Designed miniproteins, single chains, continued (5). Designs and how they scored, part 51

Each design is a single chain, and the fold is of that chain. pLDDT is the mean over its residues in the fold that is shown.

## One batch from the design tools (miniprotein)

Design m17748
Fold by ESMFold2-Fast:
Structure m17748 (fold): chain A 81 residues (1-81)
Amino acid sequence: SASSQILQSLEQFQQDAIDRAKAANAPQEKIDQVQAIMDQMRQQVIAILNDQTLSGEEQLERTQAVRAQAEAQVEAILNAP
């Protein structure tokens, strides 16, 4: 349930980032870079959620850190000349 909600939130964030890039008429290479960052973020979050050595609090903290890093990378790409 909670993991499904987290993954759905990530899918929405990924879709919103791609839609924003397309609406801004970003070059295809930038859209591809955003997609790659989102795919990497998703894989990292799945790995965190499947790590049985981590507490629920540690999983949440690491997931939030991964998401924040992905958001910063997407903003850097979309704001680059």
Scores: mean pLDDT 82

Design m17749
Fold by ESMFold2-Fast:
Structure m17749 (fold): chain A 72 residues (1-72)
Amino acid sequence: SEKEEIIKRTLEVLYEIATLQLQRAGLAPADAAAKARQQTEQVRPVLETFSLEELKELLRKGEEQLARLRAA
């Protein structure tokens, strides 16, 4: 339960990061969102192999990266 909730939040953060990075690379917003969604769905099996502590650290770092991207 807790692990699944953190995986979902991590995927959400990774999706937002990918969307912003793809938009900065010149993709239209709709195309960036579609490609980011496809990329993040492929990451889910990898996240399932992580421990709860590794997922918490990844989420923390992802949220910091997302905040920096939004501020730039």
Scores: mean pLDDT 87

Design m17750
Fold by ESMFold2-Fast:
Structure m17750 (fold): chain A 91 residues (1-91)
Amino acid sequence: GPGLEAVERALREVREAKSGEEAMEAVQRGLREVEAHTELPKEVRFAAQGGLGSAHLAIAVGRSLGASDKEQIELAVKALEGGLEGLREVE
């Protein structure tokens, strides 16, 4: 559904990102896509926002601690992969 598709798209775009800024932009696009789908069940919305929000926070905190672009991307990938696992359990 749209929540899963938004997180999967964000994960693809983050993996293809060349910088932490591009990874952040991909995550922010995913968050906007989830927000635009007002028809999503609350459980699906919360799982999608949880994964995307965790990725956003991971990039922001990593950046503040001097993480490299590669480290910021890897942190975001891990958060989004966790979000996808959570979404697949929300039937």
Scores: mean pLDDT 87

Design m17751
Fold by ESMFold2-Fast:
Structure m17751 (fold): chain A 57 residues (1-57)
Amino acid sequence: MEAQLQQVLDEARDYGRSLGLSDEEIDAIIADASVPAGASVQQIRDTLLQALEDRAR
């Protein structure tokens, strides 16, 4: 996994925790997130952060 993608995943976990989500819920959201083939690191980041926000609501 590229360093940039790992950084995005770490950011998503940090953000999810700030929203009051458990590590288990965050990992499930990341696994369930639909990312288009060939998505940029930025698109992956935006998709994961939005999915975490939607779960926290």
Scores: mean pLDDT 76

Design m17752
Fold by ESMFold2-Fast:
Structure m17752 (fold): chain A 93 residues (1-93)
Amino acid sequence: SSSLSEEEKKEHAEFLALALAGYLLEEYEKTKDLDKIIEEVLEEARKQYEEGLLSEEFLEVVERAVEIAKEGLSDEKLKEEAKRALREALALS
């Protein structure tokens, strides 16, 4: 909800970052080039932020998602959690 809960907003941001990381990891499985996917996603997010189309909070979510995706490449449990978060996010959309 749009209530004044910083904790709720942080939990949503963490969930979105995990879900986006799941998306990046699935794209990696198709392309086999995580660095290229990360570079393209970060450049686009930064461009949209500069143009006023993306909030600072969402830019931070994208940057956090990139870090989780890099960790998930060598951490099977984190990869599965990220993929699960992606499925849950898509079901809520």
Scores: mean pLDDT 79

Design m17753
Fold by ESMFold2-Fast:
Structure m17753 (fold): chain A 119 residues (1-119)
Amino acid sequence: SMRQKLLAMRALRIFQEIAGEAVTLARQMMRQGRPLSDVRDTVNRTVDDLAARRLRDFPPEVQAIARRELTTFVGRVMDLFARYAAGEITEAQFRAEVEAVFRESVATLTTQLRAWVAA
C-alpha cells in the first residue's frame, strides 16, 4: 500500500540518521582514547536507544528489520575502526570502506523493506 511505502521511506531515513550519529559518536570516543570495547558497548546502547525512540510508532516488523540492519552496520563499522586503530588500513581506505558499508546497508535495508511492502 501507499502507507506502507511511505513508512518504509521514513524508516530508511531514520536508519541513515542513526547510522551517521553512530559513526560520529564512535569517532569522538576513539579520539578521546577510549578502549574499542567501551566504544562498541556505548555505540550499541546509543543506537538501541535511538531506534527504540525514533521507530516506536512503526509496525513491529519494520522496527525489527531496521534494528537488525543497524546492529549489522555498527558491527561492520566497529570492525573497520579496529583495523584502522591497529594501523592495518589507511585513513583514506577507512573512509572509503565506511562509505561502502553504509551504501551496502542502505541497499540491504531497502530490499528488506520492499519485501515487507510486497507481503
Scores: mean pLDDT 90

Design m17754
Fold by ESMFold2-Fast:
Structure m17754 (fold): chain A 65 residues (1-65)
Amino acid sequence: SMDDEIRALAREMQALLEERDKAAETNPKEAERLGEKLRKQAERLRELWTKRWPSNPDGIVVIVP
């Protein structure tokens, strides 16, 4: 469902954020790549959120760190 997809994207974004922070210490190029992927997923998550909960657009902050 869209709810499950939104939660899955939020969890993946958190994992990517942690990977990016770790990569920043040893591989800055990889950290940039992960950061770009994170930005794209954030855009997708926002699109799905506004379709699913148009009356609660700020509710996304409860799921996305």
Scores: mean pLDDT 75

Design m17755
Fold by ESMFold2-Fast:
Structure m17755 (fold): chain A 73 residues (1-73)
Amino acid sequence: SPEVDALREQREILLNQLKEAMEKLSPEEVKEIFDSLIETLKEQRKKMTPEQQAILDEFIEEARKLVEEAEKK
């Protein structure tokens, strides 16, 4: 569906932007941005279809792993 395809494209763009931000920003700054984004996305998730929720959940999990790896350093 167009909405699912758009969400997949947005996921890739956001993950690439997060990776780039992690190279330039402090771990604290990345975590603050990430936590704010996750709160917003959790509210939007309530309005999504199961397919959209699955894509969002994959994005959140992948992004969380990236942030946690940065915190370990």
Scores: mean pLDDT 75

Design m17756
Fold by ESMFold2-Fast:
Structure m17756 (fold): chain A 100 residues (1-100)
Amino acid sequence: SLLDLLREALALEEELLALLEEKQPGSALVRTEQDHILGLRYVIRLLEENDPNARAVALTVVEYTTAELRANRARMPEEAHPLLDRLEALLAQIRALLES
């Protein structure tokens, strides 16, 4: 389901945050990932509450998160790249469901 995929994306973002906190503590990338996690949590809450704007908000959050992850890829440690690949693929699946 859409919620299951969003919860999986949240779990991957939390794994990415933990890795970034280990490798680059206090960095701008850590703060950016904290913001992505807050955005996904907000979207999950709106969908659970059957908010009429939930899908539109989810699409916006998924699109900006995807763009920022792509823009920041070269700045991230190499160990994060497999997580980024999995997360980007999952966000693309979520986006496709939101656009259907």
Scores: mean pLDDT 90

Design m17757
Fold by ESMFold2-Fast:
Structure m17757 (fold): chain A 90 residues (1-90)
Amino acid sequence: DVAALRAWLEAHREEVLADAAAAGLTPEQAERTVELALAAAEALAAGDPERARELELEAVGYLTGDEALVEALRNKDFERGAALRKELLA
């Protein structure tokens, strides 16, 4: 339902940007985050959850400037994947 999400975000863009500003984000950070969120939603709709996750991590890196945090989150994703495979095989 990417078209509905995009239409909602476009219709509520000012509200989303205001909420982001209340959270301490600059307008540039808020706009980039919305762009990455839309791209992630498009990837999920296309059946590409790995691409969606990469876009989420890109947003975290952009907002924090913390490459070590992005790497730690990637490592948690790999651990989560291994745990899910173990559960599926049980």
Scores: mean pLDDT 70

Design m17758
Fold by ESMFold2-Fast:
Structure m17758 (fold): chain A 83 residues (1-83)
Amino acid sequence: MIELSEEIEKKLEEIEKEDPLKAQFIGAYILLKTKVEGVPVEEAFEEALELLKKSTREEIEKKLEELIEKLKKIREELAAKRS
């Protein structure tokens, strides 16, 4: 799992209470960026927040679907390489 700073964890918890969709988008974005692209968690978190500010709810829903699909593909590729 990703190691989040206490500050980032608290901010994600507050966002989740306000809007679970946005929190899920941030979580998926951090996971993809840190595990696939090697971006530091702090940078991934800031980038996700900036995308949320610049995007409508419908745009965030579509971006989240794309992130989930990318993460699903990565999981399937990993599973296919093992018994």
Scores: mean pLDDT 76

Design m17759
Fold by ESMFold2-Fast:
Structure m17759 (fold): chain A 81 residues (1-81)
Amino acid sequence: SAMDEIDALLEEGLKEAVARNDRKLEDLLLYARTLAHEGRSPAEIRAALEHMARAMRLSEEQRARLEALLDRIEAIVARAA
């Protein structure tokens, strides 16, 4: 299911963020998982994470990883529709 693919994507991302000691991406990924489990749309997830990220002062590398994650969530949901 789309939720199983999103859960797998977020679990992989969380393991990588923890391995890099990237607390900002860890927090963003945990929030994304909560929103996905609440049934929020990809657009709502993107808006919420972009709002949270503005306060976090992400590096360019962290921003690129966040954007790649959001694009993959959108792609998973689009394929399941």
Scores: mean pLDDT 85

Design m17760
Fold by ESMFold2-Fast:
Structure m17760 (fold): chain A 66 residues (1-66)
Amino acid sequence: KVQKIIDEAYKKNPAIGSGLEQAAEMAKKTGKIEEVTSRTAERLSEQVDDSEFAKKKAKEVAEELK
C-alpha cells in the first residue's frame, strides 16, 4: 500500500513524504513509474540529509505501484 510508505516518510521527514506523494500521483497519471520515482529519489537525495532513507522509500513506492 503506497499510502503506508508515504505516511512513514512523512513521519521521518515531511519533505521526503510530500515529494514521494507527488511522485506517486505523477507515476499513476503517466504510467512511467520507474522514471518518475528514480528522478524523485535523486532530487530528494540532494535536498535531505538522510539520502539513503529517501532512496529506499522511493524504491518502495515504485515496487508498490507496479
Scores: mean pLDDT 79

Design m17761
Fold by ESMFold2-Fast:
Structure m17761 (fold): chain A 57 residues (1-57)
Amino acid sequence: MSDEQASKLNKAANEALNTPDPEKAYEIVRKGALDAGIPEDAAERAARDIALHVESL
């Protein structure tokens, strides 16, 4: 993964953590990861992990 891809994913994750809605967090991370060029299955897993984390907060 490139530094640019990692940076974009981290930005999306931070935005997701700033929302109390797990569904919105999922969408933010999934879109951010796909926009960064991360494969769909990996993007979906990252989005699910963040959404579960937000739900547990």
Scores: mean pLDDT 77

Design m17762
Fold by ESMFold2-Fast:
Structure m17762 (fold): chain A 70 residues (1-70)
Amino acid sequence: MTSAELTAALRARFPEVVAVLLEELPDGSLEVAVMTARPLSEAERAAITAEVRRLLPDRRVRVRFAEPVA
């Protein structure tokens, strides 16, 4: 799955997602950086994290959120 594919899949369910970047870490895990148009609640972050894990079940995934700051 590419960053473009994951971005499209997440945006279909979570319109607040603007972009997703994938980075393969030295230990073979995948870091998923989710950029959002607004700050998200803990429940929203948990829901997006669960969807990322559902879409990437064969990968060890770490999700981080990049939000605009005022």
Scores: mean pLDDT 78

Design m17763
Fold by ESMFold2-Fast:
Structure m17763 (fold): chain A 67 residues (1-67)
Amino acid sequence: MEDPVVSRKEVEELLAYARESVKKLPNNVALETILDLLEQRLKQGVPLTESELNAIKNFIDNEVKKG
């Protein structure tokens, strides 16, 4: 259907962004949870949809803005 899956490369780039964000905001449990989720999805080969990628990216951006 209309929500396309993103490439593995895009998930890897999002994971890198999440890792960088965790380094800037240590002890942020929500960001650590997102990092773990992305690592698990990549390890299991489960694709992210474009909507899921955008939702996670927006969440990380909002956490970074708060710090």
Scores: mean pLDDT 79

Design m17764
Fold by ESMFold2-Fast:
Parts: sequence; structure tokens; C-alpha cells
Structure m17764 (fold): chain A 65 residues (1-65)
Amino acid sequence: SLTQDEQQEAKAIAEEAFKNNTLPSVVKSQLRAQGKSEEFINYTLSVYRDLDVEQGVQDIKAAVS
């Protein structure tokens, strides 16, 4: 499981990416390039998805499914 520090970092990344209209596929590629674990990447994308659902935008399905 991710540590609280890793969860906080992932949330910050997801929130910044969502605010900047960065596509989830781009976020995934960037995190992989930075050497982040698949668990970290999946958590970040899940936070992004929750933000996207809350705003009524459904464009992330291609990146997470």
C-alpha cells in the first residue's frame, strides 16, 4: 500500500494535472518516465478520475480502462 506521503504527492499531482487540463494518458506517461510505481500511477489516475467525475467530464476512460 502507498504511504500517506505518497498518497499526498499523488493527490497533488492529480489536482495540478486536472487544473492544467493535462490528459490522464500524459500523466501516466510522465509518472512512468519519473520512475513512479504502477501502484502510485494507478492511485494518481483514480484521484484524477474522481475529480473528472465531480466536474462532469468523462474523458479519462481511455487512459484508465
Scores: mean pLDDT 78

Design m17765
Fold by ESMFold2-Fast:
Structure m17765 (fold): chain A 70 residues (1-70)
Amino acid sequence: ELEKEFRETLEKVKELIERVRRTGSEEDVEEAKKAIGEGAYLASQLGNSKLMREVAELAREFTRVVEEVK
């Protein structure tokens, strides 16, 4: 179901952000970007502003981590 897919995608995003923090590699950065985009798409499909906000917050954390690793 769509909600299950959304939750699974958020967990994947969090895991990928941690990987980016550890490795700083461009490969991991690109994987995290894809997962964030997938989460945003799923939140949009669910039509729930709270879930969209949650994805936006993770995206901002991701951006901060990328800047920190540089």
Scores: mean pLDDT 83

Design m17766
Fold by ESMFold2-Fast:
Structure m17766 (fold): chain A 65 residues (1-65)
Amino acid sequence: DLDNEIALLAGSITLTILGAKIDMRVRDGAIELIVDSKDEEAKKKAEEVKKELEKMGYKVRIVEV
């Protein structure tokens, strides 16, 4: 059941974003994950979130600030 799998993945992704110093925005049909360029843990978490969102069919970019 794809809808149930998507809901579970969305919940997991939301918890990951809330647990990490990652801001999120949508731009030009893509999800942008904004992280501090010096925060290695936040960058690592952003890469994990990116993989899960791309698996769900979203286009994702990581933006370092």
Scores: mean pLDDT 73

Design m17767
Fold by ESMFold2-Fast:
Structure m17767 (fold): chain A 119 residues (1-119)
Amino acid sequence: GATVTVTSLTVDAAAGTATVTVQLSGDFAAGVTLEAAVVRRRADGTGEMAGGAAPAAAPQSGTATVTGPLHGVRAGDTLYVGASALGADGTVQATGAGSGTAAAATGTVALTQTASGGG
């Protein structure tokens, strides 16, 4: 089966972007694209979709990155990252998810895997 693992998230507050790094393993169909979504949750429990990346072409195996807009991250926020590998028809082939706590508005967030899956 195919697997997506979300390995890291880098936030750039000055650029208003985030870069999600994923590891792709196993058998993916041709024409795979990656997309990602980031949900920001405050320490008080309030949460919102903070950003996402439009589908970008991805290798069928190895490391890939997707970059998209991300705004409003603060130190102490919990960030939940989901990534999906999509076939050429838009069908989800595999998903991965991780979460971590932002140390600052800009920087790399270490992620603990919360889910990984195959199609």
Scores: mean pLDDT 74

Design m17768
Fold by ESMFold2-Fast:
Structure m17768 (fold): chain A 70 residues (1-70)
Amino acid sequence: MMEAISRAETEALKEAVKDVKENFDEYVSKGIPAVVGMRLQLMAGEWSGADPEVLKELKEEIEKLEKALK
């Protein structure tokens, strides 16, 4: 069952979202590699059954970063 993995991944993604929000300019400075890393985290979260609201927040931060990079 995915319950324990789902909870652990949800907490990891919450921290990732917080880090991006607090350090957005640093993620922009890293460029495309930062976007790729976040998309891989999103895919892992989706696969593990992480909280849909946290997945939505991460997706929004990825889209915001992609728009900043062009």
Scores: mean pLDDT 80

Design m17769
Fold by ESMFold2-Fast:
Structure m17769 (fold): chain A 79 residues (1-79)
Amino acid sequence: MGKRIRVRGPDVLLAGIAAGLAAGTTKVTVVLEDGELIEVEGKNPVHAGLKAAEAAGSPVFTVLVGDATLDDEPELIDA
């Protein structure tokens, strides 16, 4: 079972940390501005979240965990 997480932070670093902690896994899919999906994998959940934020290039981004899709209800996280 998966979850869709929408993160809003004051900066890319804090947004990445918040995304990683909310995801709780080392592997997440980042939704880019153009709708492209990029799978990122880190050595721990925070590292995965930081990679996701870097790929998104924004302090506001969406990650998908497990079998989640863009049709799933987003879990909103403010960093």
Scores: mean pLDDT 82

Design m17770
Fold by ESMFold2-Fast:
Structure m17770 (fold): chain A 104 residues (1-104)
Amino acid sequence: SELDKLIAELNANLAAQIAALDAQYAATSDKSKRLALEITRKLLEAETAEAIKTIKKIAKELEKNKNYDLLNEFIKELRKALDKYGLITSVDVESIYKKILKKK
């Protein structure tokens, strides 16, 4: 499904960003830089997990209500945000959902 493809792309983009952070961690002996990279890594993992959870929750409700037009618009707008920013947060997901709901 398009939703499964979107989630796979989110996970792939997360893996790429984590790999870049791990490379920076390996390249530095600075303890403060290492701590900042560890915090950033944990935040990206947690934020992406929460974003995926929020996406699945909204998609399930839209499918339950047979609102396929809104579901398609939701996935389309999430894909645009992902393409622009590389990752999205649960706050971004909720903001996108609220924006599409205002279109009558």
Scores: mean pLDDT 88

Design m17771
Fold by ESMFold2-Fast:
Structure m17771 (fold): chain A 83 residues (1-83)
Amino acid sequence: MDEELKKEIEKLLKEAERHLREAEEAIAQGDDATAQEHIRRALDLIREARKLAQKIKDEELREKYLKKVDELIQRVGELNGKL
């Protein structure tokens, strides 16, 4: 159960990180509209990952993924500050 949740969470977090990288590139190019769309998609993925992480029964693994979720939420805030 936790192993399946782990794989799904890791996939969602990886996709969120990809969208945040694409948002950062769009900001660098002055394409704020594209950056906002990637930030929105990243937030949706981060929220789903957080919900799945909360279902993990292993406390240490759950805390690890929730910490990663919080780090990505902070990065979203930093990118929004650049817009």
Scores: mean pLDDT 87

Design m17772
Fold by ESMFold2-Fast:
Structure m17772 (fold): chain A 103 residues (1-103)
Amino acid sequence: SLEELRERARKLLEETKEKMKGKSGEEAIEIAEGALTEFVLLAYREVERRAGRAAGLRLAALGHERIHDMVEEARKNKYSVEEVLKKTEELLEEFLREVERLL
């Protein structure tokens, strides 16, 4: 459900924040990319199950593109851990809005 997916996003963000403690900006980017990729897979499965494969694939494509763009921006601009975490939270919220739109 969308509610379960929101709870998964919240837990994932908390786990990501803990994993980023004492890490460099580059390590934080790798942690964020992994977390966001995991969320996109969970969201893809839920959307595919409820709205069909085409809708799921659209979400996966959007998710992968947005994650790639964020990683590229973060590396180019040498984001701090705090900036990477903020962008991770913003992308999770964006993905949840897209899931709601597709359901």
Scores: mean pLDDT 90

Design m17773
Fold by ESMFold2-Fast:
Structure m17773 (fold): chain A 72 residues (1-72)
Amino acid sequence: SLEEKLEELKRKMQEFRKKLQELIKNNDTETLKKIEELAKEGEAKLATTTDPEKRIEISIEMLEKMLKVIKE
């Protein structure tokens, strides 16, 4: 459901924010640059997407890709 997707988005945003702060503290500039590139790609997709559910799905996909880069 839409509500379940919103909760997943919220959970992944919280996880991403925590890990992003750790990357900044560790001065991992290479990983931060990769995250910035993925964020720009996600923003481009969102700019052309008006359906709220699809916007949430794109945001979740973007966060999953960014989290995967951090775990590597």
Scores: mean pLDDT 84

Design m17774
Fold by ESMFold2-Fast:
Structure m17774 (fold): chain A 85 residues (1-85)
Amino acid sequence: SERERLARILRKLGEPEMPADASLWEMIERVVAAMEEKLKAGEKLDLDDVLWVNRLAAELAGEDLSLAENAVGAIKKKEEAKKKA
């Protein structure tokens, strides 16, 4: 599944395991952030993983925008509350 592949990618990047209730989009955001940090540091990334994550993110954004925006908005507001921002 997409969730299982995202979890494997996070593990490969040395990122901590995400909660079982973490959304697919929340996992994508964590992977993208970790990949960007690795690229800035000049570290080698698995191009197949990078391309797959970018494609998955584009597919979710290309779906019904109202549903995708509501889901992403709810997740980001939840994360902002947790950060006490």
Scores: mean pLDDT 68

Design m17775
Fold by ESMFold2-Fast:
Structure m17775 (fold): chain A 61 residues (1-61)
Amino acid sequence: MSPAEKAAARAAALLGQGREDEALAVLQTVASPEAAREALRALKAGDGRRATEILRADQGL
């Protein structure tokens, strides 16, 4: 199980519903505000893999 992968999947679903603020809030539960914003940018570009990598890297700090 990976908290980063679950958060990225939940945030992507929220973005698909136009709920960008809630998507960012979900990402902030597992990452710094900086990393959460970068992951959100990746999800908006359709790159869920990159979003998960950003979140995992932040958790390693």
Scores: mean pLDDT 81

Design m17776
Fold by ESMFold2-Fast:
Structure m17776 (fold): chain A 65 residues (1-65)
Amino acid sequence: SLPKPSKEDIEELDKRIEEFKARYPQLTPEERHRATLELLLFANEKNAIPYATQKLVEIRKELEK
């Protein structure tokens, strides 16, 4: 079986994603890129890349309209 993120790991990731979403409009393109990489690195450590990627795609679509 593939390793799965814990409930606590998902809660921490959700918190970081909400913080990123809230700050996104004030960030430069370079800061957005760095913040995205930091989120993906955390998600990778927690085996939550598919979850984090889906959330980031949704945020990007919302904010680029």
Scores: mean pLDDT 80

Design m17777
Fold by ESMFold2-Fast:
Structure m17777 (fold): chain A 79 residues (1-79)
Amino acid sequence: EPVERAVKLLEEAEEYINKKAKEIAESKDPEEIEKLKKDALEYAEQTGRQVGEILGIDPEESGKTSREDAEKKLKEALE
């Protein structure tokens, strides 16, 4: 049950970040891009912390890792 919830959260987060990356790549407005980036990174960090808590991993480290992964994906979208 907990592991299944964590997997679902990770899948939902990946889908959300991919959607935001696509929106960033398609956007022509720098202000909109910055807002989308901020929202995506905050979502990734929050989800990472929650997953860490469920799996018995350090939530802060899990959140940081999730945020860093999301930031890398968003940087690729901005290029």
Scores: mean pLDDT 80

Design m17778
Fold by ESMFold2-Fast:
Structure m17778 (fold): chain A 69 residues (1-69)
Amino acid sequence: LSPQIQEDIDLAMQLIRQSVNEIAKRVHGSLLESSDHLLELAKQSTDPEVSKSLERSAKELREEAEREA
């Protein structure tokens, strides 16, 4: 390939990688925030079944965040 075409391809690949990384970081942060919110709701709940359900959902969100990281 010509040097100019190779530079254009390299730049496009760099921008794609940056966009993917930004999306991944945003998803990770959102999942952690949602998990923390559910844990706080579980702590405030007076119903043991509701509290357990919220804690389980929070754990699933944290596990999902760990997989995306």
Scores: mean pLDDT 76

Design m17779
Fold by ESMFold2-Fast:
Structure m17779 (fold): chain A 57 residues (1-57)
Amino acid sequence: GSVEVVVEKTADGKYRARVIASPDATDAQLRTGALRAMGLQNIAGSEARKKAEDAAA
């Protein structure tokens, strides 16, 4: 099986991470994908905040 992680910016300026898995993906692959998604979402949010603070200064 395969697992893909996608990070999307929502219309309200928030970030959403989504895990896309094949039907034959294992529980271990799904868990790893979920952890990766949380990490990427946190990084995207932190980078956007830094950009906003830099632009305001």
Scores: mean pLDDT 71

Design m17780
Fold by ESMFold2-Fast:
Structure m17780 (fold): chain A 92 residues (1-92)
Amino acid sequence: DLEGLLERLQEVGDQIREAVENQADQSEIDRLLKEYQELQEQIDNSNVSPEEFTLALARVLLDSELGPQARAALGRTLRELGHDDLADAILK
């Protein structure tokens, strides 16, 4: 269910933002980033168009208003997953 995965991706994005704002332990942030990565892999396996996936992911990240540290961490994760263009956009 693409919609459910995208909603969960937004929830995890918000949790990452909250964890960073509350100065949570790095282990908690790493756990959330791993969950985010797994959700991205599930979306990728759903054969969603690259354009639709890119727009949805950009919206989640922008709507979460993530700070520079969280954006850098997500950018690294996106690059590791092969989404270099998205990683570059996030790291700007």
Scores: mean pLDDT 66

Design m17781
Fold by ESMFold2-Fast:
Structure m17781 (fold): chain A 80 residues (1-80)
Amino acid sequence: MLSSSGLTDKDVEKYVKEAIELIKSNKPSDVPRAVSLMLLASLGKQSIKLSPETEKLYKEAQELMRKDVEERLRAQELAA
């Protein structure tokens, strides 16, 4: 029986907002922390129903992370 993990919509919103700020800082050292926060947000999304506002914010964070990864891959391809 799946017990409530105590995660709330506000907790997921906090994780997503922090991840967005870390990605926007454009520091390589912030990337692992942003990934960890997005994993926690993903677990929350699977465990509870998110508000439309939190879902929109989650998608925004995913798009920012995808752009950061694409920029890094492009830089590596140009440097190779």
Scores: mean pLDDT 74

Design m17782
Fold by ESMFold2-Fast:
Structure m17782 (fold): chain A 73 residues (1-73)
Amino acid sequence: DKLLQALEEQLDALEAEVAANKNPSRQELLELLSQAEYIRQRLEELLSKDPSPRLRELLARAQALIAQLRARL
């Protein structure tokens, strides 16, 4: 599951970037949101084929990040 590992690494990097940037611009928020939505879509596709606790955990994290980013818009 190289794709799952890559998605987890991308999500970890996005969460770290959001935490480090305390005053993101609207453009930066939209770019971060776009990346988070992409990760969510890929995780949902994987979950539809083989539901696992790790996939559900990663999807929940992606959804939480999207909610945080939308709240700032």
Scores: mean pLDDT 86

Design m17783
Fold by ESMFold2-Fast:
Structure m17783 (fold): chain A 75 residues (1-75)
Amino acid sequence: GSSHYDVLRVTLPEGSKKTLDDVKEVLKDFDAEVKQVGPRVFEVRVPRSQASDVKAKLEKEFGAKVEYVHTGYGG
């Protein structure tokens, strides 16, 4: 079967004290893989069916800017 995943680029607002562990904790109920790629920038790989809920939760809980990223473009 075709498994589809989305990658979300998550940018925390300047002055945010949130860490990689905080992002992982907020997403603990999702099948999300989180990595830090910058001081306030994270990439979250998640099943496509969960991507919109993950985006909404990060925007609500952290005030994060969340962008969909796809394999094959520079981002």
Scores: mean pLDDT 79

